# Designed miniproteins, single chains, continued (3), part 39

Each design is a single chain, and the fold is of that chain. pLDDT is the mean over its residues in the fold that is shown.

## One batch from the design tools (miniprotein)

Design m9326
Fold by ESMFold2-Fast:
Structure m9326 (fold): chain A 70 residues (1-70)
Amino acid sequence: MEKEKEIAELEKKVKEITKKIGDLMNRYRDRLTRQPLPSQEEIDAFVKEISELVKEKTELMKRIKELKNS
């Protein structure tokens, strides 16, 4: 069924984005423990990138839920 294949592809994308968020969060935490301390611009850049990935993940998860509820 086309629907099962679409769900599988979306779940794969969610997994990839989840890994990217995890990698960024780890880099952000590591950067906070290193000298010199990060600039506000560096912090803002991490927060913005993480926020964009979280938004993308949320949209994909919503699509998966809609497909499963059909």
Scores: mean pLDDT 82

Design m9327
Fold by ESMFold2-Fast:
Structure m9327 (fold): chain A 99 residues (1-99)
Amino acid sequence: DALEEEIENRLRKEAEEAEELWAKLNEVERKYVAAEWILETTDTRDTPAYKQSKEAAEKLLEELKKKYGEIELNEDQKKILEVARKAFEAALEYEAALA
């Protein structure tokens, strides 16, 4: 219970920081971060829906690279992905603990 509250409080703070950083991104940067997030999460699940999401994300990244060139993620964008990655890992650990 105490550990559960500590994890919940940490995830809440990290989510608030990620929301603040996300709000500062323009539309193109948001599409880039979203596409990278989809690609990172689809590697862990093999379903038709995830395959479609992966193909859509790859296609979006290819179109963005053709239009704007090869965009390197800045530190704020990397932090958003890191927070999302940690939240995903925490969810997997929680699912494993319930099994």
Scores: mean pLDDT 65

Design m9328
Fold by ESMFold2-Fast:
Structure m9328 (fold): chain A 90 residues (1-90)
Amino acid sequence: AMAERYRREAEEAEAGAQAAIDDLSKLVNERFKAAGLPPLPPATSLEQARAIGDEADAAGVSTVEDHNKLVAAALLQVGAEILRELAERA
């Protein structure tokens, strides 16, 4: 019972992290398009999402929302890893 709950919570956290990364890529590329800048490739990892955030900052189009999405993705990814470990031990 607890193992199934931890796995479900881990899957939800992983999905939430990916959604935050996808949102960041979309919002930054919308701002790049509005600024006449070339599009960035979509991020598939937290490392790539940080690189997109850095590119947005360098271009002067970064927002607090970008930082909040990166923080949310990082926290959700760490939470998912902990939940996966708890599921394996349960």
Scores: mean pLDDT 86

Design m9329
Fold by ESMFold2-Fast:
Structure m9329 (fold): chain A 90 residues (1-90)
Amino acid sequence: AIAEALARVLEAMAEAAAKNPHLSPENAKKAAEYFRKAAEAARAGDFKKAEEYALKGMKAIREGPNPEEALAYIREETRELAEELAELEA
């Protein structure tokens, strides 16, 4: 199901944010918490709420130092799951 695939991507983003070497500990914690909430909303089928939480997670990353490197790290860590989600939407 798309909801479960999206939730797995968001959970992987939360883990990538938590262990991200390009984020401050404060920004890493905030981003991870928001991406986890986004995953829970996605599993519940509330895609609007999932998007709102994901955007808050992205904002935490962009407010930190090295936002481009932090985002590249998350993309690398989530690549396989994002490709799986894209196939389900095709």
Scores: mean pLDDT 81

Design m9330
Fold by ESMFold2-Fast:
Structure m9330 (fold): chain A 95 residues (1-95)
Amino acid sequence: MKEELQKLLKEAEEKKRKVEEILEMLERGESLEDIQRRLRELTGHPFESWTREELRETVENRLESLKIIIEELEVALSGDEEKGRELAEKFDAAR
């Protein structure tokens, strides 16, 4: 359903933006406590025992996963079978 897919795409894009903000906080050298708090607000998980390096890795992994989800949703939303096939081929080539 196109309407449902559009909702999911918007949600995924918003979540990607928030994950990118957390990655920027890590790059700026923000406190471990502030990063853990922001991730807890975003994910509902506590992360208090996680190191800065572990937090960076999980944030980067979440960002890559969201990029993949967004690409899949864009392919599904295209409705144009030819355009959808081109995007799927590009996605497969990217792994």
Scores: mean pLDDT 74

Design m9331
Fold by ESMFold2-Fast:
Structure m9331 (fold): chain A 88 residues (1-88)
Amino acid sequence: SRELILRAIGVALRAIGLLLDVERIEEKHPDLPEEVRRKLEEAKRLAREALRLALEAMRTGDEGLLRRAERLVREADRLIAEVKAALA
């Protein structure tokens, strides 16, 4: 459906934005505590998986893949927000 495609595009763009956010944080803060580094690595993993699932959902029309991608991008966003708050 057109709605599914638009939602999948939104998830993919957000996932890409989160990956860019992580790159910027790592570049600005080369000496991150281990716990913070682990959260950023987990956020990257979740964002990459969300991107993959969103693209697959767009190709297949699978609503289940899209719902999983939406959950993963929200979790990645939460982890990055926690890191940003800790570094403020």
Scores: mean pLDDT 90

Design m9332
Fold by ESMFold2-Fast:
Structure m9332 (fold): chain A 74 residues (1-74)
Amino acid sequence: SHQDELFEELKKRVEELVEEARRRLAEGVPRSEVFAWLVEQLGKIMEEAKARLSEEDFKELGEYAEKLLREVLA
């Protein structure tokens, strides 16, 4: 469905942001700068998700993003 396609697109965008964050950290970009950038970019994805996904799918995406964020920021 269009909702399933949208969910997978937004999920992929979250994954791409997390990989970019890992790259920046590996290159020595300050942790505080990477965090500020991640919060801004992830906020944009989550605002789109809130507007366009069901409440259940929005919650699932948020939980997935939180899991990935914890892993990259550990």
Scores: mean pLDDT 86

Design m9333
Fold by ESMFold2-Fast:
Structure m9333 (fold): chain A 74 residues (1-74)
Amino acid sequence: PFKIPSMEEILEALTFVVTSKDQAAIEEFIAWARELIKQGRLSPEMQKFLERVIALIEAKAPAEEIIAEARRLL
């Protein structure tokens, strides 16, 4: 599916994924987000939002920090 969710919908999915501690779910989220960026269908703001979120997850930032930063970018 190539439906682009809102940043708020992404924040909800992100919150669920990072608090689940499920590494497979986290990896699927990153792969999905990278694919959306690669397709070039996103606004510059959405691309920056996803890039920032991916960077924090890959840096192993605490779930609370990832969620707080994502909310700040909304």
Scores: mean pLDDT 80

Design m9334
Fold by ESMFold2-Fast:
Structure m9334 (fold): chain A 75 residues (1-75)
Amino acid sequence: MDEARLREVRAQVEEIRRRTGLSDLDLERAALGLPLSEEAKKALEEAGVSEEEVQELMSELYALELAAAVERALA
């Protein structure tokens, strides 16, 4: 389990949320690799963050949280 990486990714996502004002729905869409809302895309562009970077971070966060949950369930 990569607890340090999970904390790091969560901190990066929180920083993006703080700078862009992305909604929980937009972050969930990014985690699933779905297109973000037009409002979210505009906010990311203004903050100098790519949609691909957010999708990568959210996908990693989702995978790490799932891995931690599976590890805990199997232990």
Scores: mean pLDDT 79

Design m9335
Fold by ESMFold2-Fast:
Structure m9335 (fold): chain A 75 residues (1-75)
Amino acid sequence: ADERLARAKAEIDALPAGSEVVIVYDPSDPVSVAIAEEAARHAAARGLRATLVPDDSAGRARAFEAHQAGVPVLG
């Protein structure tokens, strides 16, 4: 279901142009990968800087650091 993509796009649309956003995806789930790639394209089209991060131990650490720094984390 594309509800995850719709939510991600809505959250991206609430951010000002030039903002950074971190998008976490499950690399073992093709649907998760497709949603994250589409959300990143939407962010880029909106003038945001999107970083795609896999949901592994290193990726979760990067997402946590982004959240601590006040950067929005989606996924």
Scores: mean pLDDT 84

Design m9336
Fold by ESMFold2-Fast:
Structure m9336 (fold): chain A 61 residues (1-61)
Amino acid sequence: SAAEQAKELRKRAEENYKKGEEYIQQALNSTPEEARKYRFKATKYYAESAQNLLEAKKLEE
């Protein structure tokens, strides 16, 4: 059902957000070059999280 798909997307969004946070934490404890790499990875996961939430919202409309 659309509700079940939306719930799965919200869980995926939470997982992606958590991974983004983990990469930000890695960046804080890295060299400047590595920190830039980890911040880019975090940005990707945050974008995936936002996309999952947008898709979930569309299924709930």
Scores: mean pLDDT 88

Design m9337
Fold by ESMFold2-Fast:
Structure m9337 (fold): chain A 94 residues (1-94)
Amino acid sequence: MKEVEELAKKVVEATRAGDWEAAAEYDEQLMELINKAIKEGAPKEELIKMVEIAAETAKEVARILAEKNGDPKLEEEAIKLLEKREKELKEKIE
């Protein structure tokens, strides 16, 4: 959990700093950690919390990118896709 929260913060911070390469690397590490936990059969409650942290992080990244582009439609479309991804991951855990 602590590692998931720390990686999530690093993704957001790198995105705000405009360091897209670092943001992508931290996001990949975050998703790898979650996928590993799912594969290893971590407790369902912990897996759901990890997925929610990743989803909130991705939505925040989408908001930052939409603000930089000045197009609120991009934010709405990105959030809808991310919400679908979150739901699909939660269904795999359930």
Scores: mean pLDDT 76

Design m9338
Fold by ESMFold2-Fast:
Structure m9338 (fold): chain A 70 residues (1-70)
Amino acid sequence: SAIEEVEKQLKEAKEELKKEKEEMKKTLSSIKDPKKRARTESIYTARILALEVEIYLLEKKLKKLKEEEE
């Protein structure tokens, strides 16, 4: 169903967000230079924000689909 498809996409997006946050933590801990660390953090922050927006849109779509069945 459309609901099951969106739920699968949401699960995958949430897993990707988790991996990105873990990778950010590992990468930042390996950088000794404060300026390089700050730049790298900004890049990961942008990627995390993009994934959070994707999750928000998927959750909104899921809510609308469930409301249309009720």
Scores: mean pLDDT 85

Design m9339
Fold by ESMFold2-Fast:
Structure m9339 (fold): chain A 82 residues (1-82)
Amino acid sequence: LSPELEREIDEALRLMRIAVTRTAMRNHGLDADQLLAEMIADAEKEAQQMLEQGVSQSEAEEYRKRRIAFAREAVEAVRARE
């Protein structure tokens, strides 16, 4: 992808993350810290399920790290904008 198109996609994904996280917080009645903790717990549980299903340890760990990074970025983006 071109660097310009890549930046546009990244910005669109960032706005989507903010909207989704804001909606989840509202629907669950959770504060940002509680939502972050639950998202991290879900990511670790999903990674463990991947290992049990025969996914490689490296792929499961990569998935866990990406999910946790996504959760932290999404929650912090909501805090920064809201």
Scores: mean pLDDT 72

Design m9340
Fold by ESMFold2-Fast:
Order: sequence, then C-alpha cells, then structure tokens
Structure m9340 (fold): chain A 83 residues (1-83)
Amino acid sequence: SSLERGLEILEKILEALKKLNVEEIEVEDLIKQISKLTGLSESSIRSVLDRLAEGKKILNVKEAIERLEKSIEEGRKVLELLS
C-alpha cells in the first residue's frame, strides 16, 4: 500500500539522520547525504524534509528525528486499524 511504502521511506530517512553526527544541517545538503546513504530519490527525501523544515533552510537533526519517530508511530497505528 502507499502508506506502507511511505513508512518504509520515513524509517530509512530516520536511520540515516541517526547516523549523522551534526546538530544542524542545511536541507539541500541533507537531501544529498540521505540519498547517498539510503539510495532513495532526492524527490522522495525532499517531500519529507520540506515538511519537517517548515520553510527553514537549516534543519535541527534532533527535532527532525523526534518528529519522524512520532509520524512513524502514528502511521503504524493507522496500518493496525486497516489490518
């Protein structure tokens, strides 16, 4: 399903973020780094990071991790309701 595929993308981005030893990073640089680490398309990563950044050019990695973990948890609950 589209939701299952979306969750897989979010989990891969989350794992890549946890491997970064930086507190803040420019969104454009982060897209390129995650693409190289995960093999995901830059467009797929951009759609997620644009929502996390909320118009900011620089993203706080810890805040991004916390928001992604919450989104993944909520998505898993929705999948459970559909099963």
Scores: mean pLDDT 84

Design m9341
Fold by ESMFold2-Fast:
Structure m9341 (fold): chain A 93 residues (1-93)
Amino acid sequence: KPSQEEIDAEVYRTLAIIYAHLGIEAAKKGDYESAVEAFEKATEVARKASQLGLPGADEAARLFEKAAEYAKQGNVEEAIKYSERALDALGAG
């Protein structure tokens, strides 16, 4: 039976996955402002998951931070690539 910390980590993992997909979709549409916001939120919740001991979450947070950086530059290809790598780090690729 999962502990409260395991449940909370799973919730943050799920939110990071949702925000990553929102960021990818916004980037594909050329909505860089929404893409940046989504990737920054993905970074925040991945860091929270990492603090709860979720494996791969710290790596995912760093990769989402890079995705946000590329989205700020309008570099869709790199923003998507880094967000997909972050999803892989969360076991969601």
Scores: mean pLDDT 88

Design m9342
Fold by ESMFold2-Fast:
Structure m9342 (fold): chain A 85 residues (1-85)
Amino acid sequence: MEVRVTIEGKTASDTALAAAELDAELQKRGISARIELRGTTAVLRFEGDLEVAQELAENAKRRTVEKLGEQVVEIRVEELPPALP
């Protein structure tokens, strides 16, 4: 199932760091994501399980806080419906 993760940061740098942390977590599980960076917003799309995606997003958010010393990003995870035939 396709999952979309939206990351909204206070700055483009904060957003890019959080997106990189999430991409690293996904790669550890063998998941390849398409990443689009748009200023303070990042969107990651990949094939996976929603609950796993939520866990990895939470880990990425925590790692970002560890590196920057404060919560600077909001992460939203949603499952995309399959394309209708």
Scores: mean pLDDT 79

Design m9343
Fold by ESMFold2-Fast:
Structure m9343 (fold): chain A 87 residues (1-87)
Amino acid sequence: MKKKIFIVIGVATKDAEEEARRHVERAMESAKKLFNAEVIGIVKVAETDEEARKLFEEMYKLGQEIAEKLRKEKGYDVFVDADYIEK
């Protein structure tokens, strides 16, 4: 069976950083248990809602590019779960 990789991305403003960390941690734990996947967790915070939304779009695009490269070059099953977390 192909190797499974789950890339979990949480983006938030600084006031929701703890919520973002908990969200990413829970998603990583679920991926390990449900899919027996290797997991990569990323949490990014910004100072404003506008900056956080831009950061979310950038991180989502980056995650998808990495996933496509790994699927094409290594034949891995790669999933990207990216969320903007609000408090």
Scores: mean pLDDT 82

Design m9344
Fold by ESMFold2-Fast:
Structure m9344 (fold): chain A 117 residues (1-117)
Amino acid sequence: SKRERLLEIKELAKTGSDEELKEALPFVIEALDDPDVEVRLLAVEALLTIAKTTTSPEILLAMVPPLARLTLDPDEEVRLAASEALIAILKRAEELGVLEEVQARYDEALEAALRER
């Protein structure tokens, strides 16, 4: 099931390599668009764990556009979870020296998401 796979990826995110996380990332990003609120929340939790553990700026940058879109989600809990994940990404981006790149990607992604409404 999608939920089982997301829970497996969340555990992988604690100890997995950046290569394993890059392979898992497309599935997690797709799950952010799932009609089930619980699936979207699990996907955000997986991305939050990845944000706290990754050493790859590429992974941080890839997570930003779908999470920026999710801050406009119809469900309040999903919006709050996405905001928490973005804050974790910004903190990690500062540690990795790519804060300005992540902020620019966020601004572009939010502008694009607002234009689609």
Scores: mean pLDDT 86

Design m9345
Fold by ESMFold2-Fast:
Structure m9345 (fold): chain A 80 residues (1-80)
Amino acid sequence: TFPKGTVLTVVEVIDERTIVVQDLKGNKYRVDITTFEEVYVIRNGQARRLTKEELLQPGTLQPGDELVIAGDSVEATLIE
């Protein structure tokens, strides 16, 4: 579970609902976008606050995007 304020980097966008993120320690996690309530997406030094509905739009998230959890805790599955 990722608490509010957790910083993650998008590594891969698998499909419209599923992304792979990396934490500050280098651990990779698979995350279902539908579990997000609200996040800040940082791209090229610009921060945008996005809802779950906005995050689910195709092409919204890209590899290299930084995410900061703004809403409730997000569930994640650790990848080996």
Scores: mean pLDDT 79

Design m9346
Fold by ESMFold2-Fast:
Structure m9346 (fold): chain A 94 residues (1-94)
Amino acid sequence: MTLDELLEILRRDIEALAKENPEIPEERVRELLELLDEIGKAKSEEELKEKLRRFRELLKELILEVYPEADPEALERQLKAVEEAILAAFRKEN
């Protein structure tokens, strides 16, 4: 899986989340999509890690607001696994 392929999957997942939950403010969806674009343009591993951390924090907050029954610890583990996959793809391509 390439970095671009992983980011495209995440973009589609965010767009699907927004479509299924029209009550989500457009500004919050836009912020997440802008962060994905910034992640794709990262020039260093340090920049990538900073952007991934911000993305995880915002996405976790949004998901817990939309699905308050979700397990915060399980969600954190899943999002960290996604971060590790993106970081591994970045390292392989650079």
Scores: mean pLDDT 84

Design m9347
Fold by ESMFold2-Fast:
Structure m9347 (fold): chain A 68 residues (1-68)
Amino acid sequence: KSLEEKVNAGLEAIRKNKDDPALVAIAIRELGEALKLSEEEIRELLEYTRQGKVDEAIEFIKRRLEEL
């Protein structure tokens, strides 16, 4: 599957499950691996979601995809 398809699927999962931190965390980790993010960047995204800043995590992922 293309990287773009995988990223879009993960972003959809995050959007639909904003109130499910476990599903959001799984989606963030999968997206981080697909985009080759560092462990530190993945931790920062997970911290955004813990703080309720799910939309900020989504924007970060979108920006990284556009940089590819």
Scores: mean pLDDT 79

Design m9348
Fold by ESMFold2-Fast:
Structure m9348 (fold): chain A 55 residues (1-55)
Amino acid sequence: MIRQGDPSSWSDAELDKLIAYYEAQLAKAEAIDPNSRAARNLALLIATLRAIRAA
């Protein structure tokens, strides 16, 4: 596996695992404070990763 930080270099399975991980983190962040910057940043990351996977 090439150690590049570029999600576009990852397989669909790798992107799916990363999306699932961030969705779990978002659920935890929302349980603490749904209006936090952390929750908003996680939601944006998930949306971005899903867009990359769909492309």
Scores: mean pLDDT 75

Design m9349
Fold by ESMFold2-Fast:
Structure m9349 (fold): chain A 106 residues (1-106)
Amino acid sequence: SGREEELQKKVKEEIEAYYKEQGLSEAERVMVEVLVRSGFGEPEAIEYIRLLKENPEEALALLEKENKVTAEIIRLIAEGRYEEAARLAEEEGWDDIAERLRELAS
């Protein structure tokens, strides 16, 4: 095992500790997955959720510059409009994300 394996393990442990510390809801975990599939790194996605909770208008405006569809999915999840978010996720081919969102709508 090289130094890179130890660094990867430490990064993973820090990410998991951050998830636990922030107390991410299932809806917020789905948002992280949406962001990751849209090209964000997992740490960047987690930091975005923090920004979204502190300043939703600014966070969504920043995300719209990168990907308007991803921003709309995140907005709908944040508003509790899970069925509408699920339909957009299906249009993107993210059927597993859509299923998780429909479970939240139940």
Scores: mean pLDDT 80

Design m9350
Fold by ESMFold2-Fast:
Structure m9350 (fold): chain A 100 residues (1-100)
Amino acid sequence: IEELKERVRELADRAVALLTPEQASIVRHLADGILDDVEKALESKDPELQEKYLGMAEARVGRMEELADSVTDPEAQAALRQLVGAARELIDAVKEKIKE
């Protein structure tokens, strides 16, 4: 989990460097929100709260995907799609850990 969180942070930094200030702000907010949501899911003992936080993280990933589709710079779009992929891997890993 920690390595996947670090990967999301690294890819967010990379994507932010390639985006406009407005887009960069949105991506930073979404990435930070995803990391916060998965941490809250991991810390929660309530299955309903775990589902809520993971749902919030998935919604933020969806918004990030929409932003990637709107970006015309191929390098920025590729970086943002890599970030989306890493965020999905993190959410899936958290889901598996919670099932333990």
Scores: mean pLDDT 83

Design m9351
Fold by ESMFold2-Fast:
Structure m9351 (fold): chain A 87 residues (1-87)
Amino acid sequence: MPSPAEQALARFRAALDALRAAGVLSDEETRALGEGIERVLADPSPAALAAFRAEVDRLAARHPESRSVLGALAGEVERVARQLAAA
């Protein structure tokens, strides 16, 4: 069975693909954010979480119409990363 981290990554990638298909994020932004999510789920350190949040905040500043959706995605990634760190 896929691990909780693998399941979470697949779910987050599906969410990013939906944002890309809607024209919210570019292909490059989708790829960069996906890599950031993969990195933080693989190594859920406080530094990795802070770097990921800073990247999401920069994207939200460039796409203010998507701020709430990006914030919700970041909150879910942070929640899953903390669960992985606690395991």
Scores: mean pLDDT 82

Design m9352
Fold by ESMFold2-Fast:
Parts: structure tokens; sequence; C-alpha cells
Structure m9352 (fold): chain A 65 residues (1-65)
């Protein structure tokens, strides 16, 4: 869960910076931690009102399935 949140935050920052390759790498890393890690990242972004972090977490969730 904590790893998923950290990867979603890093992925969200990469998306805001326009770094698609880094955003994809963080999504893969978060997804490798499992479905729950990606879901936790998505929920964290939604709760914080940060669409980029939520999107990064959602991508990791899909990769982790």
Amino acid sequence: AEAGIAYAEKGGEALKAGDQEKATAYARAGGAEGEEAGRAGMEHGLAAGDAAVAAAGALAYRVGR
C-alpha cells in the first residue's frame, strides 16, 4: 500500500512534468507491487484531489492485474 502511494506520487509528478517514460516506469513499478498497491495510489490521488496522482495509481492498478 505505502509503495503504491509513493509510486503514484512519483508517477503523478512525472505526468505534470510531461515525462511520459518516467510516468510509465513508475506505473510498472507500482503495478509490480500488486493490485492493492495500485489501488491505494489511485485512492490517495483521489482523496488529495490530485488528478495526475490518481491517474498514475489507476494505471499501476491495471498493470498489477
Scores: mean pLDDT 74

Design m9353
Fold by ESMFold2-Fast:
Structure m9353 (fold): chain A 97 residues (1-97)
Amino acid sequence: MGTAVADVTGTEAVVKLSGVDAKTRREMATAISLSPLVESVEEVGDDTIHVRLKEGTSAAEAARAIAQGLSLVSQVTSVKVEVDGDKATVTATIAAG
């Protein structure tokens, strides 16, 4: 089992991956990039995806967009969203290989 944890602060989000293969990482980055609220997605190293949201996007809207993108990936089994004011966390569980 792998995990993805997205920490959302304002219009920036950092998705940390653990136990996720390169193909699944690419599918996750692609799925997140399809959201109309996402301005850019950059893979940073082998375990991090950096997401930039459009100006004026709230942390709750950003977290929801990331959660929806992750849910499109076939290996994602569950997604949890926690919102705390101007920050949010999205946690996803991913089936290994």
Scores: mean pLDDT 83

Design m9354
Fold by ESMFold2-Fast:
Structure m9354 (fold): chain A 70 residues (1-70)
Amino acid sequence: LLAEAAAKHGIDGPSATSEMDDGDVVSLVAAGSAAGEGPTKTVLLTTYADGRVRLRAYENGKLVHEEEWE
């Protein structure tokens, strides 16, 4: 789950980066914003060892956008 992945990489602030050795995932960045009156938005950017990059956008914990590129 995204929340578990973010917690595993120590991502709990508005923006953070985690780097992994010898894994399929070499970088994980999460950024979130909560206005208190609007939806909580979280963006997760994942970079893989093979050069793929995946962007996932969440709103109130629900995936609203996903894209992948190389």
Scores: mean pLDDT 56

Design m9355
Fold by ESMFold2-Fast:
Order: C-alpha cells, then sequence, then structure tokens
Structure m9355 (fold): chain A 88 residues (1-88)
C-alpha cells in the first residue's frame, strides 16, 4: 500500500509538472476552465489519498466560492510538494 501511494504521488507530481499556472488557467475559455477544474479536483483526491487533506488546500473555501480559490490552493500545495521532492 505504501509503495502504491508513493507511485501515485510520483505520477501526480509528474502530471502536475505539465499543468499551467493559476494565471494561465484563469486565461482559458470557460469550457476549458471547467475541464481544468475537474482535473484539479481529481488531483486533490489523489493528494488526499497520498496523506494530504483537502482542508490543507481549501482553508475557508467551498465549491460554491469558485475555481480561483481552488486553483490557488492547489498551486500552493503543489509547489510545496515539488520543493520537498527537490530537497530529497
Amino acid sequence: SEEFREAARAAFDEELATLPSAAALRALPAEQQERAREVLVGNLELLREAGKRVEDFLPGSSLSEGEKALLLAVERRTLERLRELEEA
């Protein structure tokens, strides 16, 4: 299970390396922003399963508050994760 979780984290980190910044995502057409949101929500579930909590990404945020807060929270935690991997 730990080996599976580590493989999932590695796959997530690799996929995140190709994700556009929050600013670039906000510049996308509405349909593409919705798709990006679906991907980011899926990535939050993956991070949650890897030992991260959703509340660590969305402090004070809700689904009704919109995509921007979600993107910023995911970006922050993604950068923290990448920094941890770089130090290793």
Scores: mean pLDDT 52

Design m9356
Fold by ESMFold2-Fast:
Structure m9356 (fold): chain A 113 residues (1-113)
Amino acid sequence: SEEELLKEVKELLDEIRNLVGELFQAARDPSLTPEQIDALVAELQARIDELLEKIKEIMSKLTPEQQEEVKGMLRDLVELIRKAIEEAKKLGLHPRVVEALQRIADKLEELIK
């Protein structure tokens, strides 16, 4: 049902929020080497890319009204990630993390258009 699809999108977006949080926490871990951060960023980015493709697939099956509701949720997530990017820059976190967050935000913005 359409309501089940909306619930699935919400759960997928919540999972992306959690993965962005993991990325930010890992970036703040002083025990991780740059190589370990690169590997973790690549792993988390791949997981997020898979979730975004699933969201895109669900979006194609929604009505225009439901698509607008999902776009609202996507805008909220973009704002969260933009905040994380600014915080990461202020903290001088690894450039790879900032790059990954920017790529995620850009992909989310493509889904809004």
Scores: mean pLDDT 85

Design m9357
Fold by ESMFold2-Fast:
Structure m9357 (fold): chain A 99 residues (1-99)
Amino acid sequence: SLGKEINEKILEKLDDVEETVRLVLRGQLLTLAKGGKLKPEEVEELLKLIEAGDYKGALRILAKAAGVPEEELLEELKKTIEYLKKLTGKEEEAEKLLK
């Protein structure tokens, strides 16, 4: 089951703060892309910035695409990161929530 393998990899990455940040930013990118709010060129630039560790650059493009201030998006992403960090102490509970 592909879903189990994906969940295990996500849980391992949640122990790493940088991987958690990358996961959250990629999730926001996917949401905006599905909503038709990102051009292919913007998706490529975002993936490059995230991989390079330029999270501020990535946040700027994501906030512009979402039509919100950077500060508002940053606070939403910080809340998501804190919730994910709370899951790292309970691997089985985290797997059930991510499924």
Scores: mean pLDDT 69

Design m9358
Fold by ESMFold2-Fast:
Structure m9358 (fold): chain A 58 residues (1-58)
Amino acid sequence: MKGDINGDGKITESELRKIITALDVDGDGTVDREEALAAVPGLTEEQKAMVEKLIAES
C-alpha cells in the first residue's frame, strides 16, 4: 500500500476491535497494547483510549 489513509484517521470501535482481534496471534484474547496502537498510526487520543479500553476488557 502507498500509505493512503481512508477516513482521515477516524476509526470506529468496531474497526478497532477487528484490528485488535487480528493482532491476537495467541488466540487468548490478550493483545499487546503497543502493537495494537502501532497497527493504526495516527490515532486520536480518544481512539487510543478506546484501544486501551478494548485491550483491558480482554
Scores: mean pLDDT 65

Design m9359
Fold by ESMFold2-Fast:
Structure m9359 (fold): chain A 81 residues (1-81)
Amino acid sequence: HMEADVLTALALIVATLSVKYGVDERDAERLIELAEQVISTGDKENARVVAEALEEASKVAPPDIGKRLRETAQRLREAAA
């Protein structure tokens, strides 16, 4: 699915930059929005890839942001099952 691939690429770029430069609330909002769009495509492989990226971003995020990213990653994992 071309749309799912583009959304996944955008999520990976945002997650990678967030890990490198720090995760703020705006970055978290962007990642969660992209993740919701990936879930909506029904593409299980892309949902799994984005879940992994959000899990990595959650490790370097402040605790409150990290929790929201992990909760969204879990929803992506469930969509990928």
Scores: mean pLDDT 83

